Designed miniproteins, single chains, continued (5). Designs and how they scored, part 94

Each design is a single chain, and the fold is of that chain. pLDDT is the mean over its residues in the fold that is shown.

## One batch from the design tools (miniprotein)

Design m19465
Fold by ESMFold2-Fast:
Structure m19465 (fold): chain A 65 residues (1-65)
Amino acid sequence: MISDEEIDRAIADILEAMADVFAKKGNYKEAAELYRLAAEVYRRSGFDDEAQRMEEKAKELEKKA
């Protein structure tokens, strides 16, 4: 059975994928919000490296919004 951490990872992966699509389309504000949300989900399950990557992507896009 999938662990709670793996479920959170799947949710965060979906949020990251959505954020990537919005960023590619130039919707930087929405993309940054989704990256921030993905970072929170990754961090609560101990995926700190992935959370940091999402936070860095959000910060870069916030400069463009």
Scores: mean pLDDT 82

Design m19466
Fold by ESMFold2-Fast:
Structure m19466 (fold): chain A 84 residues (1-84)
Amino acid sequence: GAAERAREGARTAELGAALLKEGRAAGDSIEGINREIAGALQAIGGVTEAYLTLKRHPESEEAREGYERALAAAEAAGLKITPL
């Protein structure tokens, strides 16, 4: 359902944001750079999944909340993502 998919998108974005922050804190190491890139891609993927869920279910409160949560996680990590 929309609620489960929205939660999955938000969770993916939150995990990606955490990984990005961990990578950023590691500075100039190759491992840190790889974590930052992987985290950013995962966060973008989570936002995209939540966005597509909201697009399919525009009247779903759970889909909107999931998308807003995913955006908030990405923004807190410093990613510039254009909202709907």
Scores: mean pLDDT 82

Design m19467
Fold by ESMFold2-Fast:
Structure m19467 (fold): chain A 62 residues (1-62)
Amino acid sequence: ATPAVLAAAEEARARATPEQKAIIQEIADTLNAIGDGLDEALKKREELSREEVFELAARATE
């Protein structure tokens, strides 16, 4: 991450009109919701993989 790019983005937000800020906030909310969904999906996938490995090991012993 380049600090200069982040600073420029924050400065652009500060100069935005109230209408533009509302649009930026809506985009940010959407991206946050997507991020939350990805984190939950990753956690569930990791949990399922562990259960599958455990079940496979149990079957292999039979």
Scores: mean pLDDT 68

Design m19468
Fold by ESMFold2-Fast:
Structure m19468 (fold): chain A 84 residues (1-84)
Amino acid sequence: KEEAIGELRAAAAEYIKALYEYLVVVEGLSEEEARKKALELGKKYKDLIDKLKSASTEVVREEAKRLRDLAEQVRAKVEAAKEA
């Protein structure tokens, strides 16, 4: 259970990092504005993760996988924008 929550936290951090880059590179936000949005999302995901501590290990791992998949999709969009 503790390992699964650690995986979920890592996945959320990767997604937030990818989204920060997306906001700067694709959306054209300033680094300060993108950082503020990333911080707000970090707080929301922290609250979600705390609520998921009572969920089954399977549910926690499924959510971690979803966040990793989202991070990959966002990174792909960032890379495409850099090549444009």
Scores: mean pLDDT 80

Design m19469
Fold by ESMFold2-Fast:
Formats: C-alpha cells, sequence, structure tokens
Structure m19469 (fold): chain A 85 residues (1-85)
C-alpha cells in the first residue's frame, strides 16, 4: 500500500516537472495560460489523492488534467513553430 502510493506520487511529481518544462517553452500567452490552469488543477488533484490514496477517481482526474496541460503546452509550441515558417 505505502510503497505503491510512494511510487504513484513520485511518478506524478516527475510528470509534473516535465510538463512545467514544456510550459516554459510556450510563447503563445493563451496556450501558456490554459496549460498553467490545467497544471494547477492537476496539482490540486495530486494533493487530494495524497490525502485519499484509495480514491482512484481522484488519481484519474490528476492524470487527465496533467495530460491536458501537456497537450496544451505542445499545441502552443507547434503553433508558434508553424508561424515561423
Amino acid sequence: HMEELERDLADLERAIKLVEELIKKVTNPQYRKAAEEMLKKAREYVEKFRENPEDKETLQKAVSYLTAAALLAIGGIIEEEIRKR
């Protein structure tokens, strides 16, 4: 139980750091703001999961918001690269 929770939280923290680095590369303010909002939601659900580790729905929401933040960041990077061409 504790080992599984520790692993899941460590994996989520690594993923959050990766998404934070992606967001730093976003120059489009609308994509950056949207990605930051989704990342904020992801962090909120990670804290809820930390408090209630048996709540798999909370974990799913954390992963969903983190995925949305990553996609928005990638979309912003792609949009800016297309504009350069």
Scores: mean pLDDT 84

Design m19470
Fold by ESMFold2-Fast:
Structure m19470 (fold): chain A 87 residues (1-87)
Amino acid sequence: ESKLEQALKALREGKKAFEEKKYEEAIKLYEKAIELLETEEETADVLALLAEAYRLLAEAYEKLGDTKKAEEYRKKAEELLKKAAEL
């Protein structure tokens, strides 16, 4: 199983945890996906997946009431999407 496959699995598991309102578990899974994706070659696809992971992380923090972290991660997701569009 590649790191990319592991990251995609972590994103899917995190989304399921989020749907179950297990926001802290979702955060841990999204952080795992980000860590794995950050070790990959910086392609448009990888940057887009990182942006999705940061967006999902922001939503989970917002559900926990951490508005500051939610804003920081939303901004990071937007920056990554902009970078992906330049490739």
Scores: mean pLDDT 87

Design m19471
Fold by ESMFold2-Fast:
Structure m19471 (fold): chain A 64 residues (1-64)
Amino acid sequence: MAKQIKLYVTDEQIEKILEKLEKNRPSDEFLETFKKVIEIHRKAVNGEITVEQAAEEISKLYKE
């Protein structure tokens, strides 16, 4: 994209990423975590939660 204004991922981009990950045969655990990340991100894009809240929830999924 020419403009750097858009910080959100579209549903089409999310679907393409998921398809690519499945084809590259990542671990089931990675896929499950990534699907949760995508869902959180999608809620933020839809305005259901703030970007900051989404970032915190995603961070918790990756916590050691």
Scores: mean pLDDT 65

Design m19472
Fold by ESMFold2-Fast:
Structure m19472 (fold): chain A 70 residues (1-70)
Amino acid sequence: SREEAEARVPALIAQLSSPDAATRRAAALELGRLGAEYGIEATVPPLREAARHDPDEATRRAAALALGQL
């Protein structure tokens, strides 16, 4: 449900700040999926930040891909 998806969003946003790049990439892709499927606007600002400022290029690409799904 949308409520279950929204409940997962804060933890995924926190994972975008993980020291592990693979964790940040996975979080960006999952935020994009939930945002696209359930229309969760709260996913957009963190994904935009990650796409622009993440130190890892693959993570920036993942966030940009996620934004493209919204």
Scores: mean pLDDT 85

Design m19473
Fold by ESMFold2-Fast:
Structure m19473 (fold): chain A 57 residues (1-57)
Amino acid sequence: AEAEAGAIGDRYLPLIRAVNKALEEGKDEVVLEFPGQRLHLKLTDDGVVETRLEPLP
């Protein structure tokens, strides 16, 4: 529970928004694409978010 700087919030804001939107739409998975990598987020029934980073060529 540390919100130290707005810079940190700005970096993670798209992830937080994507997860919230997915939950509102009843989705259990979110995939986000970045340059050279793809981030997989899976929501478990325990309320835990599983993350997996997939490097792209």
Scores: mean pLDDT 65

Design m19474
Fold by ESMFold2-Fast:
Structure m19474 (fold): chain A 63 residues (1-63)
Amino acid sequence: MPSMAEIAQATNRAIRAAYEAGLISPEQAQEYLQKIDDAVAANDEAALREIQAEVQALIAASS
């Protein structure tokens, strides 16, 4: 299983990709990045995975 750091890194990359593709606003990108930071600080893998799934769903829907 990937570590929380690996999940956070992958999610961060997905947020950047979504932002560059115009799928989310700068404010939404900052909100997602803050949620990742909060989830990592809280050691909350479930919250981190929820953020990852949400961002990946946005990217998939744009295809």
Scores: mean pLDDT 80

Design m19475
Fold by ESMFold2-Fast:
Structure m19475 (fold): chain A 62 residues (1-62)
Amino acid sequence: KPEILKGAAKAIKEDNASKFTAYALIAVAEGDEETVRVLREAMRLYDAGKKDEAIKLLEEAA
């Protein structure tokens, strides 16, 4: 869902792990497998030090 992806992108910009986790939990609870997949890929990019690429992925998917 665009709202979750945009919120997650903002959380990454702010380095707010708690906010990102909250958006991920909402996507999982809603059964939104596509949004969960995008969030998981963005987190892998962020953990690899590719913060700008993670943000771009989330914003393009929204």
Scores: mean pLDDT 82

Design m19477
Fold by ESMFold2-Fast:
Structure m19477 (fold): chain A 55 residues (1-55)
Amino acid sequence: SARERVRRALGEFREQNSVFTEEDLRRLAEELGVPYSLVREEAEELAQKGILRLA
């Protein structure tokens, strides 16, 4: 599913301890062919859990 692909992509960057900007999330959405809102929602959920950092 689109959400599953987004979660996997975000997980790869999480393991590298990367900080995501809004531009990074928009670029990821374009690359995966999914709505930006879906990428943002998943990234915010992971950030709330301390799994990744948002700028």
Scores: mean pLDDT 76

Design m19478
Fold by ESMFold2-Fast:
Structure m19478 (fold): chain A 65 residues (1-65)
Amino acid sequence: MEITEEEIGIALVEMYRGIAIAHFPELKEEVEKLADKAIQAFREGNLEEGRKYVEELKKLLDEKE
């Protein structure tokens, strides 16, 4: 079974989305918008854009620490 960078990216987005919503429900709308954009980018094969949104999700979680 070959795991693509797109599939890894989407799994990572889903993981961060779940963590963010569980710990910061007030950020749910913002997190879901970023997750949707990242997943869409990965599905379109735009790895650079997908990774950018993953990084934005990580920074959002770090800044709300």
Scores: mean pLDDT 77

Design m19479
Fold by ESMFold2-Fast:
Structure m19479 (fold): chain A 103 residues (1-103)
Amino acid sequence: LEAEIAALEAAAAEYKAKRDEYYAKGSKIDKELTEKKIAEGEKASEAEAAEMLREGQGGLNEYAKDPSKKEVGALGYANMAGGYAGFEKAYNDRAAALRAELA
């Protein structure tokens, strides 16, 4: 259990770092949209969070081809931040549940 908890917390920390990175990039373009997508991600299932990452990456690929599409870039960064926020929460919740079993 301790090794499994440590692995879940380490994964959650990596997801948090990626969420923070995409929040920083997205909030420079559209802070309100980025915060909204993070809130959506925190309420999302892992499957929904994975879909947010897929949509986010698609938007970022389009933005990379045409940097004038700032709204596409903003939505891409926001969806990436939301998706990683969802995974961060899911992994932290699992770690907390296992810690409760050890207490």
Scores: mean pLDDT 88

Design m19480
Fold by ESMFold2-Fast:
Structure m19480 (fold): chain A 58 residues (1-58)
Amino acid sequence: SMELIEQAKKDLELGKELLKQGQGVAAAVAFHEARELAEKAGDKELAEESRKNLELAL
């Protein structure tokens, strides 16, 4: 569970960086992966943050 949370946080940060660089499609993929990992880990707040960032990338 902690490993999934750590990976979700890394994917969320990667997505934010890609979005800043204008790589919207790559950012969306990273945010989607972050959300899935956060949901699997049961981290509701991280999943919601990832979902909101995914909406911004779309």
Scores: mean pLDDT 87

Design m19481
Fold by ESMFold2-Fast:
Structure m19481 (fold): chain A 66 residues (1-66)
Amino acid sequence: SAEKQALAEALGEAALGEGFDEALRLAERMGPEVLARVRRALELYERDREKGREALGRLRGEILED
């Protein structure tokens, strides 16, 4: 879907340290479960950049496969 593609693109940008607010806005539109998943990945990125990048990449794949 267009919403899944837009979120996947925003998650890719977030892994580069950009577009956190856009990723959160798109996730909120998709529902509370998706928003919680995105928030956890971004919080991990702020605490541990390498693990956060891996989590964002994994989440991007999961969103595209859903």
Scores: mean pLDDT 83

Design m19482
Fold by ESMFold2-Fast:
Structure m19482 (fold): chain A 69 residues (1-69)
Amino acid sequence: SMELLERAREVLEEDRRLAEELLAKATDPEEKELYRRALEKIEEALRILEEAEDPEAALEEVQALTMVP
């Protein structure tokens, strides 16, 4: 549903904010790389949701992307 799509976007935007804060505080290069990769995945997920014409398909794609370690 569109409501689930909007909720997913809100959660991802909050996750992006948290990851940005953690990246800013990180001093270890390995931690910085981890948070940078997390931000890249969040950005891709937000792009998928923004471009979505089918909310159900977009949510499934985002879920698959965010479950990859």
Scores: mean pLDDT 78

Design m19483
Fold by ESMFold2-Fast:
Structure m19483 (fold): chain A 70 residues (1-70)
Amino acid sequence: MSESEKLIEKLKKEVEKLIEDYKNGKLSGEEFREKLNKIAEELEKLLKEGKVSEEEVIELKLYIKELLEK
């Protein structure tokens, strides 16, 4: 697994954990959105630094956007 793949998998697992914690009542809706926004910011930083490509992250980026729009 490449470094870019490891970074993307790490962020995917963080999103999955946030969804589970939110569903289990461990996070409020506001805390859930704040943590998702931080993951989205980290993803944009990785894109800006050239550590990941847009093609590698588009699915995760869209998924986070959909979660934030609910």
Scores: mean pLDDT 80

Design m19484
Fold by ESMFold2-Fast:
Structure m19484 (fold): chain A 65 residues (1-65)
Amino acid sequence: KLEEIFKKAEERLKELVKAGAPQDEINREIVKYTNEALKLAKDLDEMAEVSQRIAEIYRKAVAEA
């Protein structure tokens, strides 16, 4: 399910940001979860949601670090 992927991305990206992981490693995980979520997207609206949700998850992880 799409929401399950977003939850995994949120947990992983928060972990990496708090651990001080290199930006390159964080970027690889962002790409990984974005691609996994896009495989489940049924239409253009869901594809747009994937991009926006992943970006939001990352921005919040950085802001809370």
Scores: mean pLDDT 80

Design m19485
Fold by ESMFold2-Fast:
Structure m19485 (fold): chain A 78 residues (1-78)
Amino acid sequence: VLPLPEEVVEYIKKKTEEIIKLIFEDEEKAEEEWKKLKKILEEGRKQIPEEGKESFDKLVKEAEEKIEKAKEEAKKLA
């Protein structure tokens, strides 16, 4: 498994945390930012070497799971 560039990892983590914060502050804006991030990640995946795709997919899945958990928590508070 080839490590991803650190800049890519940091970008995804930072955007994921920003979206999680928005889920509790502004649900509609959080949905817009998540849709934008998913599009960026889909296009970015095409630029990742085959050896790095597994690490990229794992990182994206972790981000998606964190966002889904935050959405479920926000629903329970509403």
Scores: mean pLDDT 78

Design m19486
Fold by ESMFold2-Fast:
Structure m19486 (fold): chain A 69 residues (1-69)
Amino acid sequence: RKEELLARLKEAASQNPPDREGILALVRELKAAGVSRDEILQPLLKTLGSLPDAERQAFARELGAVLAE
């Protein structure tokens, strides 16, 4: 359940290019399952850091919106 979703999130984040839509869907599922914001963001920090500034800002805004739901 929770561990499986986190494993899928890490896999989606490690893809080149990263599967942003898949990541957002998994973040919603993890949030619904009661996983903390910090646990969700940890595997995504590396992916966010590797993106160009404009794409990183857009993706960070999308992640923030989903996490704020």
Scores: mean pLDDT 77

Design m19488
Fold by ESMFold2-Fast:
Structure m19488 (fold): chain A 95 residues (1-95)
Amino acid sequence: SRLEEAKKRLSPTQFKVLEDILARIEKLEAEKDKMSPLAQQAVESARRTLEELFRAVVDEKIDELTALWLLNVASGEVYLAERIFEKQKEKEKKK
C-alpha cells in the first residue's frame, strides 16, 4: 500500500504525523453529509494535499526537508477544515 511505502521513506516521527493527518481526514469525510459546502470544500482540499504528499513521498522520493514542509501544509489544511466544521456546528446549536 502507499501508506506502507511512505513508512519506509519517512522518519518514524514524520510517519506518525502522516497517520494522524490521514485519520483526521477520514473522520471528517465520515461526517461529510452533515457539512456545509465550505466545510466540504475544506475537507476535499485537505484530501487533495494528502494525495499529493503520498505522490511526492512515494513516487518522487523527495528529501526529508521537503517531506516535512508538505506534512506541515497538510496538517494546517486538516486543522482549518476541522475548525470550519466546528464553527458550523456551534452556529447550528445556537439556532
Scores: mean pLDDT 81

Design m19489
Fold by ESMFold2-Fast:
Structure m19489 (fold): chain A 95 residues (1-95)
Amino acid sequence: SLSGEEEMARLDAMGELMQILTRAVKEKRPLTPEEAERFREAVARLSPGDIAGILAFLAQVLSDEELDFLLEIVRKYLPEYVPLFEETVARRRAR
């Protein structure tokens, strides 16, 4: 189990990652240099399961156009998660 400090840092990192991704895709743009740095710092504090869970959640709530922008961000900053993200989007489209 994580300590209280580690759990709070993890929750803060998850919130930061979600805010950066949703803002960029809603504004239909790539990450700014400042957002990219904060994104890398947040990712470093998260487990692969946390990152996969955030991507799976976003794949369920975003529009098809927003998913295309998110996929470009994933390709650039999280290339190892591209197959998982594409599978999750395909499952969403299958109902």
Scores: mean pLDDT 82

Design m19490
Fold by ESMFold2-Fast:
Structure m19490 (fold): chain A 60 residues (1-60)
Amino acid sequence: EAEKKKKIEELKKQIEEAEKEFKPKKEELLKKMKTEEERKEFEEILKIAKENAEKLLKEL
């Protein structure tokens, strides 16, 4: 139990750090996109990635 909690906390911290680092890059990429359709597609991909990460954490 203690080991599982530690791993979940570590992964959660890594995900939070990755999100923090990625946030400014995401904003930059969104600004460079010419079409609203490209922006929507990009945001949808990021949403799916977040949902997958949350699912992974739930299974731990």
Scores: mean pLDDT 72

Design m19491
Fold by ESMFold2-Fast:
Structure m19491 (fold): chain A 58 residues (1-58)
Amino acid sequence: SLVEGAEEAVRAGDWDKAKEIVERALELAQLSENSDVDQETKDTARKIAEEVRKILEE
């Protein structure tokens, strides 16, 4: 999962992988704002993006 990947990247100090995870988290955040996507998918995407952001900021 993206959350697990973020935790691994931070633990390893792998900033290239962390950058890729940030880019994917931003894509999920954009997906959560897309009106053509169902609400359940939006809610899941938003939660994942928020969790990834918290891990990478700590």
Scores: mean pLDDT 73

Design m19492
Fold by ESMFold2-Fast:
Structure m19492 (fold): chain A 55 residues (1-55)
Amino acid sequence: EEILKLLKEVGDGDVSDEAIERLAEVMEKTDKEGGIELLEKLIEYEKLVKKKKEE
């Protein structure tokens, strides 16, 4: 649930270090393998959003 909320914040195009830190806190509660995959997806999504903003 928390991970989904963080992903939604990324989708809003307002990605900050705070959102990444909050995701990291949630990942500490989950299995390392699953947490790493989610983090990788978040980073990729952030890169795409930033590209659009740089327009």
Scores: mean pLDDT 61

Design m19493
Fold by ESMFold2-Fast:
Structure m19493 (fold): chain A 78 residues (1-78)
Amino acid sequence: MTPAEEAEATGTMHLMRGTVLRKYGGPREEIARAYELAARYFAEAARLAAAAGDQERARIYAEKAEWARRQAEEVRRA
C-alpha cells in the first residue's frame, strides 16, 4: 500500500463513520468532525498522488476531499 493509498483508506474510514452517524441521528459535532477528517485525509492522498506523478488519482482524491468538506459544512449549518 502506497502512502497515498493509506491516506485514502483512512479518509474512507472517516467518511463511512460520518455517513452512518448522519443517517442515524448522531451528534452534529461528531458527524461534522468525521467529514472534516475524511476531507483532510483525501486532500493528503491527493497531494501524495500528485507528488508521485499520478494526476488522475490526485484529481479523484481532490474531488473526494471537496465533497467531504461540503458535507461537513452542510452538517454544521443544519
Scores: mean pLDDT 88

Design m19494
Fold by ESMFold2-Fast:
Structure m19494 (fold): chain A 52 residues (1-52)
Amino acid sequence: SSSEQRQLLLDAARISEKEAEYFEKLSKKSVTAGTLARMLRESARRLREEAK
C-alpha cells in the first residue's frame, strides 16, 4: 500500500541520516568521511521528498 511504501522511504531516510551522523563525526580527520556524510544527507533528503 502507499502507506507501507511511505513508511519504508521514511525508514530508509532515517537509516541514511544515522549513517551520515557517523561519518560527520569523522569528517575533521577524513575528507572522504565528509563527502560520504554529504552524499548520505542528500539521499535522505530525496527519500523524504519521495515520501511526501
Scores: mean pLDDT 89

Design m19495
Fold by ESMFold2-Fast:
Structure m19495 (fold): chain A 91 residues (1-91)
Amino acid sequence: MSDEITELSARIVAQILRLVGLQLEAEMLGHTDLAKQIQALLDEARKLVRESDEKLKAATNPEDKLHIEKETLERLEQIVAQAEALLNAAR
């Protein structure tokens, strides 16, 4: 359980880093409005992670913690997919 939670946490960090990379790519391409849109998605992702951390502190068993981390990862993957779609449309 602990190792699975650690793996999910690492994957969550990877999604945040992917969003940072997409925002930087938009800036490098000169797509200022797109970079702002991806920045807003990155801010949403950071808020989601903070809310997830609060839920994890309230969780009493490993199964609930695993569920919270999985839901957080799924939502982050959706945000990343949205950012990728925006950037791909502008390429």
Scores: mean pLDDT 83

Design m19496
Fold by ESMFold2-Fast:
Formats: structure tokens, sequence, C-alpha cells
Structure m19496 (fold): chain A 78 residues (1-78)
């Protein structure tokens, strides 16, 4: 339903914002911006019923989360 799509869209925006906040805390402003933008793209795709676009954006958010985790590990190593 449209209500379920909006709920899912908001969760994805929140997910992107969480990744962005983590990236910013690690000093990566570009990664932070990318995470916010990708979250918004995923939300827009969900709202419009673009299943392919949503899938691609979710995959991109997952890759950004992996990059944040790798950056965090790198900074903890010295």
Amino acid sequence: TDEQREHTAQLVIDYGNKIAKQAESLGDKDLSKKAKETGKKAADAIRSGDVDGASKAFKELSELEKKVKELEKQKKKE
C-alpha cells in the first residue's frame, strides 16, 4: 500500500542518515553526502514503485555501509 511504501521510504532515509552520521564522525564528508543522497534516491524509487531503482539504491547503501565499517577499522588500527 502507499502507506507501507511511505513507511519503507522513511526507514531507508533513516538508514542513509545513520551511515552519513557515522561517515561524518570518521571525517569522511564525501561518504556522508553520498549516503544521504543514496538514501533519498532509494526513498524516491520506493515511493514511485520503481522496484529496479530501489534495489540498486539499496545495494549502493549496503556498499556505503561496508565502506564506513572499513574506514572505522582502518582508523582503529592506528
Scores: mean pLDDT 83

Design m19497
Fold by ESMFold2-Fast:
Structure m19497 (fold): chain A 85 residues (1-85)
Amino acid sequence: MSLSELWAEVAETLAEMARFYRKKAEELQKMADQETDPEKRAELNKESADYKALADKYEETVRKILDELESRGDTEAAERVRAAL
């Protein structure tokens, strides 16, 4: 396996995790919107924001890997990463 293929696999995994965390953030936000207890609502909003920030950071890392692969001319690996975004 080439280094570019390994980077593509890492990026695909991070993209999958970013989608998971974004979905988790959305679920927590929906729970917060339905919560009548102000303290519990604040906790759910904080958890939602934390998961959103984590998803954003993982997506940023994936884009950096994509940019690096594209700059190196690793077209096949770059296409795999783009498909995963």
Scores: mean pLDDT 87

Design m19498
Fold by ESMFold2-Fast:
Structure m19498 (fold): chain A 80 residues (1-80)
Amino acid sequence: SEVEKLLEEAVKLEKELEEAIKAKDLKKVAEVIKKLDELAKQLKALAKKADPDTKFRLLLEILSVGGTAVVGESYLKRAA
């Protein structure tokens, strides 16, 4: 489903961020943060139309994606 595809993309982006931080690739970190922000917007749009159970799952994922983006932003601020 569309939901499962977005959830799989979230896991992929989290791994990409971890790898970029380990590589100290500031450009890649910034690119992954932008992708996480875009994914969060897609998840929010889907959550507005979802049933309560699906909405709860999507909101938890939005929090996870947002938290991952905050970690990336914190890394960029410390690396500057």
Scores: mean pLDDT 82

Design m19499
Fold by ESMFold2-Fast:
Structure m19499 (fold): chain A 93 residues (1-93)
Amino acid sequence: SEEKKRELLRYYFAGSIALAVASLDTVPGAREEAARLLEQIADDVEKKYPNSKEAAKLLRKGAEAVREGNVDEARKLFQEAIDKLEETLKKEE
């Protein structure tokens, strides 16, 4: 549905911007803010979409990676999580 596509896009842009800011290493707290955002998205998708457990796990691993300063790994995990979430949402339609 269009509503599910809009929600997926909101998660994608919010996470992408947060990780981009964290990668600059110029904003104090940016890595922790990005990690918290990824954890919030994980909680939201797990509550709304029962088949999103794998995507939620990848988002939580991404949060851990960005806290450790591994922003490239966090970005990879985030993209994999979004791809899995998109697949899950398509199967429900």
Scores: mean pLDDT 84

Design m19500
Fold by ESMFold2-Fast:
Structure m19500 (fold): chain A 76 residues (1-76)
Amino acid sequence: MEKELRSEINVALVEMEIALAKNLAKQGKYDESLELLRRAKERVEEMAKNGEIDPETAERLLSEIDELIAEVEKKK
């Protein structure tokens, strides 16, 4: 239960970081958006390494983050 609850909170935090990064990119704050996306990616990779999230969830989040990084870097 404690591990499951922590996993849910960490996934929610990553999803919020992705949403915030999208908003920053819409405002033209590309460097701030990229910094947030890099932190979110590192968090997902750490959670996956520690077995704190499902492989499918990790793959989905990493895919979303990598796509956003590529889009933001292209606009920069």
Scores: mean pLDDT 80

Design m19501
Fold by ESMFold2-Fast:
Structure m19501 (fold): chain A 72 residues (1-72)
Amino acid sequence: MSALTPGQKATLKYLEEKLKEDPNNALAYAELGAFLFVLGQYEKAREYFEKALELDPNNYMAKTILERIDAL
């Protein structure tokens, strides 16, 4: 298990399109990072969370998940 569901693929493409339209959208970076973390793609998730923190240093979710990635 397993291929992404149609809904998961739609979410990924939606978030990538949002970043393409607005590359300063810290929320979209954090959401994409969280999505990749759930998929087990920790290295890519880390990159997106670091980007989210560059745009919004007070993003608690991004800080917390990035800390957990660093511990693994």
Scores: mean pLDDT 78

Design m19502
Fold by ESMFold2-Fast:
Structure m19502 (fold): chain A 81 residues (1-81)
Amino acid sequence: SAEALRAELERLLRELIARVRALIAQGDYDAAFAAIQREGARIDAIVEQLNDAGVSPSPEEVALAAEALALAREVADRLAA
């Protein structure tokens, strides 16, 4: 169901954010990048399923996605240095 997909999307975003933050705190930017790439693909697949179902993102989903994107940019910047 769309509600189950939304719950899964929120769970994956929250877990990714927590994991990436923990890895950044440890200085493990390579592992952070790998986590973003692996989970990003899964998140994109769920977003496509929700879009196909005509489901709009919630404000919470938008905020979580923005936070994940900001962390991904931080990791990319550190690896480019």
Scores: mean pLDDT 85

